# Designs tried in a protein design run: designed miniproteins, single chains, continued (3). Part 22

Each design is a single chain, and the fold is of that chain. pLDDT is the mean over its residues in the fold that is shown.

## One batch from the design tools (miniprotein)

Design m8740
Fold by ESMFold2-Fast:
Structure m8740 (fold): chain A 58 residues (1-58)
Amino acid sequence: SPGPRLVLSAEELQRGVDAAERGLDAARRHAEETGENIDAVRAVEDFLRRVRAELAAS
């Protein structure tokens, strides 16, 4: 299709969440080093929590 179409299976979402969790671990260390990523780390944690809850509920 010519337009952007986001079609993600539960498996693809779980892979994305896993990759994001690994990035989150690195981001936490960066937050310790720079003191500037704390809000971003929390936002990603909240997002991943919501995605996991929805995947578990469906």
Scores: mean pLDDT 73

Design m8741
Fold by ESMFold2-Fast:
Structure m8741 (fold): chain A 65 residues (1-65)
Amino acid sequence: SNAIQALQQALKIEPSISSLLQQAIQALQQGDIDTAISLLEQALKQATNPKAKALILGALRELKK
């Protein structure tokens, strides 16, 4: 999915949040959208790189909370 691809790019850009992003990707692969959204909200709060933030925000928009 576009969301998973965006998050894989984000984790390469900002390794400090890679654990949260990897957990979010795993949740998405399991169909647990609510858990993925929660993890992405935490990752977005911790992210400092504007490009990583944009990719995470794009994934959140695609998941349509």
Scores: mean pLDDT 84

Design m8742
Fold by ESMFold2-Fast:
Structure m8742 (fold): chain A 61 residues (1-61)
Amino acid sequence: PEYSVEERDGVYYAVRRVGDLEFRAAFDTREAAEQAVADARAQAEGPGALFLRLMEEYAAL
């Protein structure tokens, strides 16, 4: 999986790509989005763990 941080209209997104799938989590600051990406990388636990966390973020909208 690839991890990146994107900014759009003052909102920062932690983005994860797995094959053809893309997941995004929105944050109020770039530092928060970068920290989320760093935490995801540091955990290094199977792809499913981050998938579940991003699904929770989708519910929060």
Scores: mean pLDDT 68

Design m8743
Fold by ESMFold2-Fast:
Structure m8743 (fold): chain A 98 residues (1-98)
Amino acid sequence: MFEEKLKEMEELVRELEASKEASGEEIVELAERFIEAAKEALKLAKTKEQAERLLELIARAEAVLEARITPENRKALLEQLMELGVLAVAAATKITVL
């Protein structure tokens, strides 16, 4: 169900918040898990707006993975992933309520 994937994405956001000191390998793993959950949610999307929002968020998360992780950008990349997670959950919730 779509709601189950939203809970999974919420859990990933909490894990990202706990991992603000995460290593580069941990950031990659969390990003991959987020992308997987988002792609699963995309298959369950009921509206074109839900699908378009999820596709945009997947593309942004994939761009983070393509960036070479360095000691200087590691925290910035983790922060971007946290923001993407929050936006994904918010976008899905708003469309369902209205």
Scores: mean pLDDT 69

Design m8744
Fold by ESMFold2-Fast:
Structure m8744 (fold): chain A 71 residues (1-71)
Amino acid sequence: MSEEQWKEVDAAAYIVALATFLTASRNAGNEEEARLAQRYLDEATKLLDEGKYDQAIEVARRGLEEVLAKA
């Protein structure tokens, strides 16, 4: 795959991980964690749609670190 395709796959993987934590947080009734995960997920998805893969990866990674710190 091209480097761009690999970055897109990496961005998608981080976004899926965030979506998984969002679902788990909602199922656990942790609304603060779910709200935080949703904000990062929305921002990362928007960046992915804009083709800003490096920024999408950074936002999704930061979101995962932040929600894990609150878990």
Scores: mean pLDDT 79

Design m8745
Fold by ESMFold2-Fast:
Structure m8745 (fold): chain A 65 residues (1-65)
Amino acid sequence: SVEAAQTVVRYAGRELVKKALEAGRPDVAEEIRRRAEEAAKQATSVEEAVQASGDLSRWLQEALA
């Protein structure tokens, strides 16, 4: 369902925001919040949500490197 997809992306986004804040990067945390909300709005299936969550995680790893 769309609701399940949005829940998955928003949950992943919150976890990645915590990681960015723990790394001392509130700028990165704010960017990941924006990206997660955009991804949540576009996700219509759990499969799409899982892919989007993976993309967000990879973006965070690159931003913190």
Scores: mean pLDDT 85

Design m8746
Fold by ESMFold2-Fast:
Structure m8746 (fold): chain A 87 residues (1-87)
Amino acid sequence: QVQESGPSSAKIGESVTLTPTASSASRLEWVKITEKGWTDPIVTQGTSASLQISNLKPEDTAIYYPAALDSSGNVVAWGQGTYLEVS
């Protein structure tokens, strides 16, 4: 399973860190979903890898989903999704 923690809101120009904890994963991949729809995955490596977003812009307002992948690249778990509002 994947669990996640991070702030639900931040100010323009700030930096935030979204921190997942995952079991049974060799890597983590983050997916950013905005009002405009699905965006390209943000690839990270390691089961404890945090998503760091600096210099926040209004376009960073999104739901961020971590996906845990096995060594073969198969998704084995999804996180619940973290909504981040940038104002």
Scores: mean pLDDT 72

Design m8747
Fold by ESMFold2-Fast:
Structure m8747 (fold): chain A 69 residues (1-69)
Amino acid sequence: SLEARLQAELLPPLEAAVATASREQLAEAGARVTAELAAYADEPEEERILRAAELTLRALEELLARAAA
């Protein structure tokens, strides 16, 4: 199920990334995700939720990797 996938695969790394990220990094990730989610506006709500989680994790991981370099 969508919930099982979120709990098992996305939420643990997402929680870790959010705990590490600064307020500014969270704001930038949010803006980036909002822009990218526009491409999924016509998708079912379940798909949009999954894409939002995946895009948020990717954006935060990229921002954190740049800060660590």
Scores: mean pLDDT 79

Design m8748
Fold by ESMFold2-Fast:
Structure m8748 (fold): chain A 80 residues (1-80)
Amino acid sequence: MEKEKEALKEYQEKLKKMDPSIAERVRAHPVNSEETRRYALELRRQILELDIEYEKKVGNEKGVEFLKAELERIDAQLAA
């Protein structure tokens, strides 16, 4: 109830803070497939960490495990 609403507000606030920095990164760097891919993966990684925090607060352990598996995939792609 209140815990879920509070978690959602935190998620949205952190997500809003990410949006301007993404626009600046896109403008600051010449667009190429590797650079664009890395921006997208780094952003997705940060969003997944926020999603994991949200799912932990609402007690969805299965959701946390699913999102952690997705985070591992992103980390593997960033390492490639």
Scores: mean pLDDT 69

Design m8749
Fold by ESMFold2-Fast:
Structure m8749 (fold): chain A 70 residues (1-70)
Amino acid sequence: SVEEFARLINEAAKRAIELGDLELAELIEKGGVRAVASGDTSLLEEALKRAEELGDLELAKLIREAIKQL
């Protein structure tokens, strides 16, 4: 659902902020807006790759689950 998507995106962005990665947090938020507006998940897929590269399994899970809600 769109509501569940928004919840997951907000949790992912919050986690990125808590990690001190403000650029990743912005990428997640912009990716969420773009996905809802146009169905384009490319920015969220980029955010997912960055989360996986950081080894943050919880952040990667939040982004993957958000994409599944679309």
Scores: mean pLDDT 88

Design m8750
Fold by ESMFold2-Fast:
Structure m8750 (fold): chain A 94 residues (1-94)
Amino acid sequence: SFKELLERVKELDKRAGLAENPKAIIITEASMQGLKHILFGDMLETLEALVLLYERMLIAGKVSSDTVRPTESQKNILDFLKGVLERLEEALEA
């Protein structure tokens, strides 16, 4: 569910050290809730949550993993997903 995905994002923010930055948490929560309310769309809500979750996973992996670096494929997927999210955010602000 979306609620479970949001809780996982929050947990990754804690592990990445972002939990000590209240602005980062507030911005993430406000952005996700705002898009959900405006779009009335489960698909866009799910896509944004997946993009944020994947990005947080890579950040947390960088902090928590002593030896495992993100692969080129994982970086390429993240860059692609960030591009999709950026274009979605731009379209919603129009």
Scores: mean pLDDT 58

Design m8751
Fold by ESMFold2-Fast:
Structure m8751 (fold): chain A 61 residues (1-61)
Amino acid sequence: MEVERVREVLRKAEEELPDRTDFIEDMRRFLEFAERSTDEGVKALIAAVSETVYKLLLKKQ
């Protein structure tokens, strides 16, 4: 489920990137938006963007 992918990114960000408060807040907004969306394509896009940004931030540590 795409919403669970966004939720997983938020959980990982809180655990591994707690100093990235801006990213954590963006992930909370993305999760809320994904939960409100009824379009699976929109949910998948949000999940893919979330995962991509998380990977980029993890590499910059």
Scores: mean pLDDT 80

Design m8752
Fold by ESMFold2-Fast:
Structure m8752 (fold): chain A 80 residues (1-80)
Amino acid sequence: SAEAVQRAIAEGLKALEGLEKTSELIKELKKEGKSLEEALEEIIATNPDEAVRLAAEILLRMERGIDNAIKLSKERKKLE
């Protein structure tokens, strides 16, 4: 629906405001030995800035989507 599209755009724009800060925090947490997924989960759980948390949530969803697509591709190749 148009309302769902408008909401998605508003959330995306807010996430873009947090993206630079989220990127910096990921770099810091990765230097501490955390994986990308672990860094994103920590930012979502602990960061007080909603825009930073939204950016981290979108990035985590993308990462999990890519991992799932790779896993499904490997399973399909095993069945051939």
Scores: mean pLDDT 77

Design m8753
Fold by ESMFold2-Fast:
Structure m8753 (fold): chain A 94 residues (1-94)
Amino acid sequence: MLTIAPLQPQRLTDGVLEVTLSTTDSDVTHIAVRLRTPRYDVQSVALESSEPTVTVRLSGLAPDAQTARVTALVVSGSTGEILGVAEAEMELVP
């Protein structure tokens, strides 16, 4: 199972959002994370992670954004199959 945390992340300086992904799948080698806002779509990619948790930093968050949608997927490097997909609506705390 893939999860995204925190659901109420604090905005970092320069419009950066930090999220932690957790998975129970041991065959993870590729992790892709996408940040969606009404105006911007920013993607960060972490490669070659077999760790059960990984923290990614997403940039491009608008200074006045109150919410963000984060989509994450994990892919097997051996088969190329999608092992898990998660989407979270996040409320940004001031």
Scores: mean pLDDT 65

Design m8754
Fold by ESMFold2-Fast:
Structure m8754 (fold): chain A 86 residues (1-86)
Amino acid sequence: GAVATATTLFGVPAKVTVGGKTYNVLATLDGDDIVVTLIDLETGEEATATVPLSGEPATVTVGGLTFEVTASRDGDKIVVTLTQIS
């Protein structure tokens, strides 16, 4: 499957293109977890995944595609990786 990475700050949306679709990626902090919201910019469909900073993936389906989502810190930034699995 296709892979894309978005690097941003908490609360700041980043645009990413993966699987032939373009999404806004928004990450917010919730305790020891990152809440990742994906918005399909063509349809307006939204989906949310809660991802631990330990690096364990969460799965999310949005815009007809299913992704594994991981999140990690890079200094003051958050790095969100989307891997298309279907």
Scores: mean pLDDT 81

Design m8755
Fold by ESMFold2-Fast:
Structure m8755 (fold): chain A 95 residues (1-95)
Amino acid sequence: SELDRLEERARQLTEEMVKAIKEKKVTEFSLKLDELYRTLVRAAEIDPERALELYDQAVKEIVKAADENKLWNVRFIVLSVGADIKKYIEEVKKK
């Protein structure tokens, strides 16, 4: 299904972002974060509960990688952008 495709893309993007964190490629990380945002927004239009699960899984893995690599700026960006994504998904769920 389209949701399965979006779930797979979110997983791939999360893995690529973790790799970018380990390699300290901030620009690549930022581009992947933007694509993850768009992917989760699309997933929320189909299944907002599943989109929240994907959001929680991605943020957990990315924050862990940032913490392990002491990239506090990346951690802050992810939590800030993540809060906006989560708020959007929760608003879609109310509709």
Scores: mean pLDDT 82

Design m8756
Fold by ESMFold2-Fast:
Structure m8756 (fold): chain A 78 residues (1-78)
Amino acid sequence: VGARVTVQFVDENGNVVVPPTPATIVAVEQLSPTTARVTLETAAGERYTLVVDTETGEATAFDAAGNEVPGRPLVGAA
């Protein structure tokens, strides 16, 4: 928690939909042995919730309203 990361979203063809954006990890919650919920806050004040499968590395992103964000989230070190 408090770790600085860069988040970007890519479509199914690998095209960047949301460019690399600075974000902070504000919460990490373990939902199951293989699933974690990670909450990110961008420098613009937008919040995203990622539900991550820890075995496959696949993640589904949700916006602050709880709507699924289209595209695959990629999270890297800031």
Scores: mean pLDDT 72

Design m8757
Fold by ESMFold2-Fast:
Structure m8757 (fold): chain A 104 residues (1-104)
Amino acid sequence: AMEAAEEAMRKAREAGLTVVRSSTPENAALGAGAAVALVGAGTGAYLAAKSGGSKKLAEDAKVAARGGEETGIRAAGPGELGERARRAAREAREAVIRAAEEAE
């Protein structure tokens, strides 16, 4: 459970950073919002694991991860960096959901 939460937090940080880096200047605020949501989701999963299974923290983390993925995909820019950002956002969502479910 703890290892999954640490991986989720790492993937969330990587996804947030990649989304921000791929975002066009016009979408910079949206990219920053996605990064905050993804990092918040990863943190929530980590706290759920540390708390010995807070169901509310786990559910809140899952909701934040889904929102962060959707916003991150919308904020991601063109080209290879944008594709990496979309992939990272999806991987971060999957990692957070898995960690939250293991934390139950």
Scores: mean pLDDT 83

Design m8758
Fold by ESMFold2-Fast:
Structure m8758 (fold): chain A 85 residues (1-85)
Amino acid sequence: PLSAADKERLAAELPREPFKVPKIETEFDREVAEALALMASGVAKIAGDDELAERLRRLADEIATSDNPEAVYQEMLRLLREAMA
């Protein structure tokens, strides 16, 4: 359940985050983050950015296997933000 303060915080952060999953709290959230990384990799490959596509694929594997998937997810978001700048 989200508090009113949490909803307001998330709304403020959305313009800087391409993905709407703020935390990896369950196995489902991990699977969603992994799927988003794979989708982003596919889009990068279609756009002709093979290096970004390969990096995103590796981050998807790290999200799936890491003891700290939240940190890997945040690294993925940072990489995507830099690529969009």
Scores: mean pLDDT 68

Design m8759
Fold by ESMFold2-Fast:
Structure m8759 (fold): chain A 71 residues (1-71)
Amino acid sequence: TEEGFETVKFLLRQAGVEITEEDKDKTLRELQLSEKAQALLQFHLAQAGATLSEDMTLGEIADILAEGGLV
């Protein structure tokens, strides 16, 4: 969802990574995110009951975070 993607952008900004709407369909592997950025996403996904995978898109991560009530 839009709200979930805003949360993803906010978290990645804390790790020094800027993303746009065009990046939502890209996988973590394609984005080559830093270990710090991946750790932040993994931490929040774990709280939502999910496990981070490099094959996940940012859009999928955003939806999981929104469904988990972390936004």
Scores: mean pLDDT 77

Design m8760
Fold by ESMFold2-Fast:
Structure m8760 (fold): chain A 67 residues (1-67)
Amino acid sequence: MSREEQIAFLTTIPGIGENRATALVEVFGSLEALARASPAQVVQLLEGTISRATASRVVAAARAHVA
């Protein structure tokens, strides 16, 4: 999956715009890495720029994509 495809996928999640989707790809590198992360880890690594509820949705979406 390309960087553009990963960003586009993440922007389908409520609360995730292009800038936040880009940050998620830059920090985690892949949807597989994101699927292995906890919501708390996502909040911590994005320095609290994302809510725990949105982080939970991101992790769940990545896990569904990998499955």
Scores: mean pLDDT 81

Design m8761
Fold by ESMFold2-Fast:
Structure m8761 (fold): chain A 85 residues (1-85)
Amino acid sequence: MEEIDKLLAELDELVARCRELVEQLPEELRAEGRKLLLEAEEAKGLALIARAIGRITKDPEFAKKGIEKCKEEIERILAELEKLV
């Protein structure tokens, strides 16, 4: 469970970084940035669902793989936001 908690903390840091980049965007790009931030927050929500399913089914590997996929999605979104700055 410790490894899953660490992954979720990493997702929190990535989403916080996405939020910081959106605040740095010029006004004309903020709507696009906010859309990307929403997608990152939705991916984090899916990671929390994966953790809950893993806990209920007693399958930590399922939870870990689900959270890792969500992390990859958030990292992709972060890279898109970095291109806008």
Scores: mean pLDDT 84

Design m8762
Fold by ESMFold2-Fast:
Structure m8762 (fold): chain A 105 residues (1-105)
Amino acid sequence: MEEKRRKVRELVLRATAEALRIIGDAIQEILELKKQGKITDEQAELIMELASQEALIVIIKAEIEAAEIMPEEYTEEDIKKLQEKLKELEKKREELKKQIAELEA
């Protein structure tokens, strides 16, 4: 149990760091592009929405992996909800990528 809890904690911390890196990188990119006058507010908003979806996908994937490591801490309903949320987020990510591509002409 203690070893499994340690693995889950490490997994969550790594996923959190990756999610924050995704958001931070997107913010820095938007700030640089805005400073150069190379991006519209609409494009910046879509880039931020995409980064937010990608960051959340990282977190949800980590929660699903945590449920595999410690199935006793998660119900079948909890796992199903995480899997359904992951599918919804992945669909939204693809929709946002298409919107960004259309604005790039």
Scores: mean pLDDT 85

Design m8763
Fold by ESMFold2-Fast:
Structure m8763 (fold): chain A 81 residues (1-81)
Amino acid sequence: GSRMQTLDAFAQAIRQALQARGVSSMTYQQIRDVVDQMAQQGFDRDVLIRVLMAIRRALRARGVSSMTYSQIMAVIDQIAS
């Protein structure tokens, strides 16, 4: 469905953004930039907003300013469940 397609596309976009930037982790603002581009491409905005809210909560709970790919994917898996 549209929800799963948006989550799969988000995972691919984050992997690509990490590789393109040559970094192992991304800040909230960098993740938000990826989400904003995906929303402009017509992906599910409600799913993308839920992802951003979950990422913000995870950053606060961990007391960190950036997250690795594995940490971001753990948040996505929790939303997909």
Scores: mean pLDDT 87

Design m8764
Fold by ESMFold2-Fast:
Structure m8764 (fold): chain A 60 residues (1-60)
Amino acid sequence: MSAAEVIGLAARHDAALAAPGLSEAQLEEVGRRVAEVVASGLPPKEMARRTREILREFGA
């Protein structure tokens, strides 16, 4: 398991706590998209911004 996958799982967990109405498929999509952002090697500020945008898109 990569660091990006671990961070994606953490973001999925945070989304589940912030928006408990999200389906399992929506939570998996959050984790997958955040893992992609982390795996891209963007600067920390840009990764944080994109992660926040993803969470906002799903209502978290």
Scores: mean pLDDT 76

Design m8765
Fold by ESMFold2-Fast:
Structure m8765 (fold): chain A 85 residues (1-85)
Amino acid sequence: SPREEIERLVARVNELVAQYRAETDRSKRQQLAQEILRLVQEAIDLAEKAGLEDWKQALQDWLMRLTQTMVWSPDSPLPDVVLPP
């Protein structure tokens, strides 16, 4: 189902977020951030196709936080992606 597919993508993103938080090398952090961006965008596209507007919004809000962290606060910890019930 679309929900199960999005949940699998989010689980993968959260694994990469844990790696990002533990990573001390900026170049490796940037590579992790790029992979996270790709997977979150895929999850957003699936949420839009499935009409899951609350999930789409939560994923878009999280993506904005990632972008802000990369630009303004690269040393700040990234939160896990949390989907609404």
Scores: mean pLDDT 84

Design m8766
Fold by ESMFold2-Fast:
Structure m8766 (fold): chain A 86 residues (1-86)
Amino acid sequence: SEEEEKRRENQEEMARRYKELIEKYLEEGDWKQAGAIAYAAVENLKKIKELTPEQKELLELSEKVLKEYGLTEEQIIEGAKEIDAK
């Protein structure tokens, strides 16, 4: 259906946006912010039964970021607050 196609396009666009945000924050050295986006991505994507290729790439990147940077729960929360404050 057209609604199903639009939903898929929106999901693919959101996955791309999250991936770009994570990569941008990592490039800028904003690891807490990158971790906050990565954490949100993992929590949202694990609820989806079948992932698109872009969602799979986002999940892999997000899990890698959380593992490699060794961010604490407090650091992830701090990063989220810094993003929200702008």
Scores: mean pLDDT 79

Design m8767
Fold by ESMFold2-Fast:
Formats: sequence, C-alpha cells, structure tokens
Structure m8767 (fold): chain A 110 residues (1-110)
Amino acid sequence: DPLLEEAEKRAQKILENQKNSFLNEEAALALSLARVLGEEVYDVVLVMIALLEGIKAGADREQLVEGLARAIRELRRLVSPEDLERLLELLAKAFGLEEVLAEALRLAEA
C-alpha cells in the first residue's frame, strides 16, 4: 500500500530524529501500523509487545519466545511479508531484542 508506506516513512523519519527522547516510540509506530493493517493485526502486536516486555524483565524466556513464534505465524496469515518485516523491525528497535525476535521468527518458520 503506497499510502501506508509513505505515512510509515514520514513517521519513521520523525522518530529517528527523536530516538533518545522517550520510551517506545517504535512500539507506538508498530501499533499505529498494525491498526491500519486491521484490528486482528493490532491485537497480535499488542500481545507481542507484552511478551517482549516480559522477556526484557527477565521472565520465562523460552515460553515467551514460543509465544512470539505463535504470534508471528498468526501475523503471516494476516499481513504481507513486507509489512511483517516492518512490524518485526519496529518491535526489535523498541525493545533492543533483535536476537530474540530473530529466534522467534526462525521457530515460526519451522
């Protein structure tokens, strides 16, 4: 969607200029993108944010990574590969958990 891509690029540029200003602007952008993609996508991304917060807090990493893998499988049924990559990149940046999301993505592909 060219309009969605243009809106995301503008928001991304604004957030890049303010990446040190406060909490989880990338998470907010991910939720905004998810809302545009659909209510089901928004709900799944909310769950993913909760799981990532749990991992960052040091809780049950293995179980939460499995939860992320299930959420990624659900997103694959709902969104294009390009939109999935954007959502995962935003969430990885929001939490600094790039390795965790890469592991969850690998499990989702198995």
Scores: mean pLDDT 76

Design m8768
Fold by ESMFold2-Fast:
Structure m8768 (fold): chain A 76 residues (1-76)
Amino acid sequence: SAVDIALNRIDTLQEQSQGFATTLFEQVRLALQQDPSLVDTLANDLDTLDIGLKEDDTNRIVGALLAIIGVLEDHR
């Protein structure tokens, strides 16, 4: 399912982050399991985070994390 693909992606992003933002990744997993429609909402932000982590682009990483936090806050 799209949710299972997204959850596998979250696991990879958390591993790439080397312990950074562990609590946020746990919150993202929980949110995706509760509301599968968040897969589409988070897709672009997860892409931005992945690129930022691979390119060691701090501004892109921070921007993506803030966007993800905003999505989670809007669903609380």
Scores: mean pLDDT 82

Design m8769
Fold by ESMFold2-Fast:
Structure m8769 (fold): chain A 67 residues (1-67)
Amino acid sequence: SGRDRLIAAIDALEPVMGPEQVAALKAALDAGRIASPEELRALALELGVPEDVAQALADTLAAVIAA
């Protein structure tokens, strides 16, 4: 599923963002707080995720929506 693909992408990026950011992003996804790639990018940046990593997560969600 698209949700599983996004979760896998978040897990794969743990070494570059950290386990606390991974947990926070997964919690936000489960709470329905992420409605768009732009919202995912903005939330990741607010959590201190590097800009390139935040963009990669947003691009992954955009690809899931487009599929």
Scores: mean pLDDT 81

Design m8770
Fold by ESMFold2-Fast:
Structure m8770 (fold): chain A 71 residues (1-71)
Amino acid sequence: SKAQQIIEEAERTVERLRELSKTEDPGIQAAMLLIRSGVYLASAKSSKDPEIKQAYLESAELLRAAAEEIE
């Protein structure tokens, strides 16, 4: 489903950014995750399909939670 694809892409994005950040400043990694979270929130606000809207909200939360795990 489109909703499942959105969530899976968000999970892959978190993994990619975490891998790239092994040599980068933690603050920059956190900022990148939060920016992408904001994009997903905007997509959720624009979506009329409840299932798609929920997928974007869950994707935004995944990225926000990943950013909070960075010390």
Scores: mean pLDDT 80

Design m8771
Fold by ESMFold2-Fast:
Structure m8771 (fold): chain A 84 residues (1-84)
Amino acid sequence: SVENVIALGRALKDVVDERGLEDQEPAPLSAEQRAALRAALDAALASTDYAEQKAIMEGILDTYGPAALGTIEDELVRRHLAAS
């Protein structure tokens, strides 16, 4: 739902702000890493609990680092447009 996409976007902003990641320009993820990240985002978007969404987002950033940010942002925009 749009509400879940918005909530996950807030969780992403909170983690980025807490870790100071906003101005990073990392190397791009592989196709396999992007596919795995999309699956993790599917799990986060299935949750209606903000704390769970934030924990999943922290886990993604722990696994992939700042390189995940562009892929997450692109995917959230795509899903927001599809849900609207």
Scores: mean pLDDT 76

Design m8772
Fold by ESMFold2-Fast:
Structure m8772 (fold): chain A 81 residues (1-81)
Amino acid sequence: MPSLQQLKAELDRVIAGIHLRGIIENDEKLIKLAEEFSREGLAVLREYRATGDEDAARERLRQLIARAKAEYLKLYPNAKL
């Protein structure tokens, strides 16, 4: 089972890749997508701080990572993640 820290690091890496691509390609959709997933990741951590429920936080981060990758690949099917 990946740790909460490992999942957060993976999410941050995916978001950074999407954001950087958006800047390079001048693609506002990618920049907004990265901003949206960044806000959602912060919401997961805020809920974790309020509840202490690490299992719920891990599940939400796994779902968010999968969604971020899927949405990025819809826009850039040949992208490396």
Scores: mean pLDDT 83

Design m8773
Fold by ESMFold2-Fast:
Structure m8773 (fold): chain A 92 residues (1-92)
Amino acid sequence: MAVTEEAIEKLREMAEKENLDEEEREALEEAIERLRREGISEEVTRRAIEEALANRDTDPKKYLIYAFVVAGMSLTEEGERIVREAREELAA
């Protein structure tokens, strides 16, 4: 099965439990589109984390988009490990 499709499905399930508002749903759809275009790899995962951090305080909408991309990637076994390690390195 395609890892990217599994991540997207799990991300949608997670989002349904969170009762997202309209802006959050828009960010989720953009994140899903990015996951489909870029796929899941160590390089893409690390870039998504960097983008989320860069936009944390400056652009809440872009932050949400990349945060959802990172969340979707972290729902895969490989992506979860990369996300955790990168966050620990960037927070140190």
Scores: mean pLDDT 72

Design m8774
Fold by ESMFold2-Fast:
Structure m8774 (fold): chain A 71 residues (1-71)
Amino acid sequence: SSALEAKARAVAATLAALGHPTPVAPEDLLPMLEAGVDDEALARFLAREVAAGSPPVDFETAYRALLAALG
C-alpha cells in the first residue's frame, strides 16, 4: 500500500540520518512493515541496525528520529 511505501521510505531515511553506513532500499523494508511491526519495534530495529555501524544509537534516540521522519 502507499502508506506502507511512505513508512518504508521514512524508515530508510531514519537509518541514513542515524548514520547507517549502507543505504537501505525502502522496498527491502516492506516485508517487515507488512508483517505489522509497530513503531516501538521499528525503533528497536533501527537502534540495532545502526549499532552495526558507528556511533551506536540507543532505542530512545532511534524512536524519536523515526517519529520525526513519519511526520
Scores: mean pLDDT 69

Design m8775
Fold by ESMFold2-Fast:
Structure m8775 (fold): chain A 71 residues (1-71)
Amino acid sequence: SSATLEEIDRLAEEAKEAARRGDFETLKRKLDEMERLAVSALDDAVMAHAEALVKEVKEVAKENGIDLSKL
């Protein structure tokens, strides 16, 4: 649903902000919430959207010294 996509977008932006602040606990929690919402939607388009945003979040984290490649 559009509401689920908007929630995932919001979580991705919050995760990027946590990464820029070096707040690993908040970053991990936001990524976990994105995965939970994507899985619960049972929708391939929602999953693809979440995967693209997770990739962006991981890149921002890496730029700030946090390696999430193993999560």
Scores: mean pLDDT 82

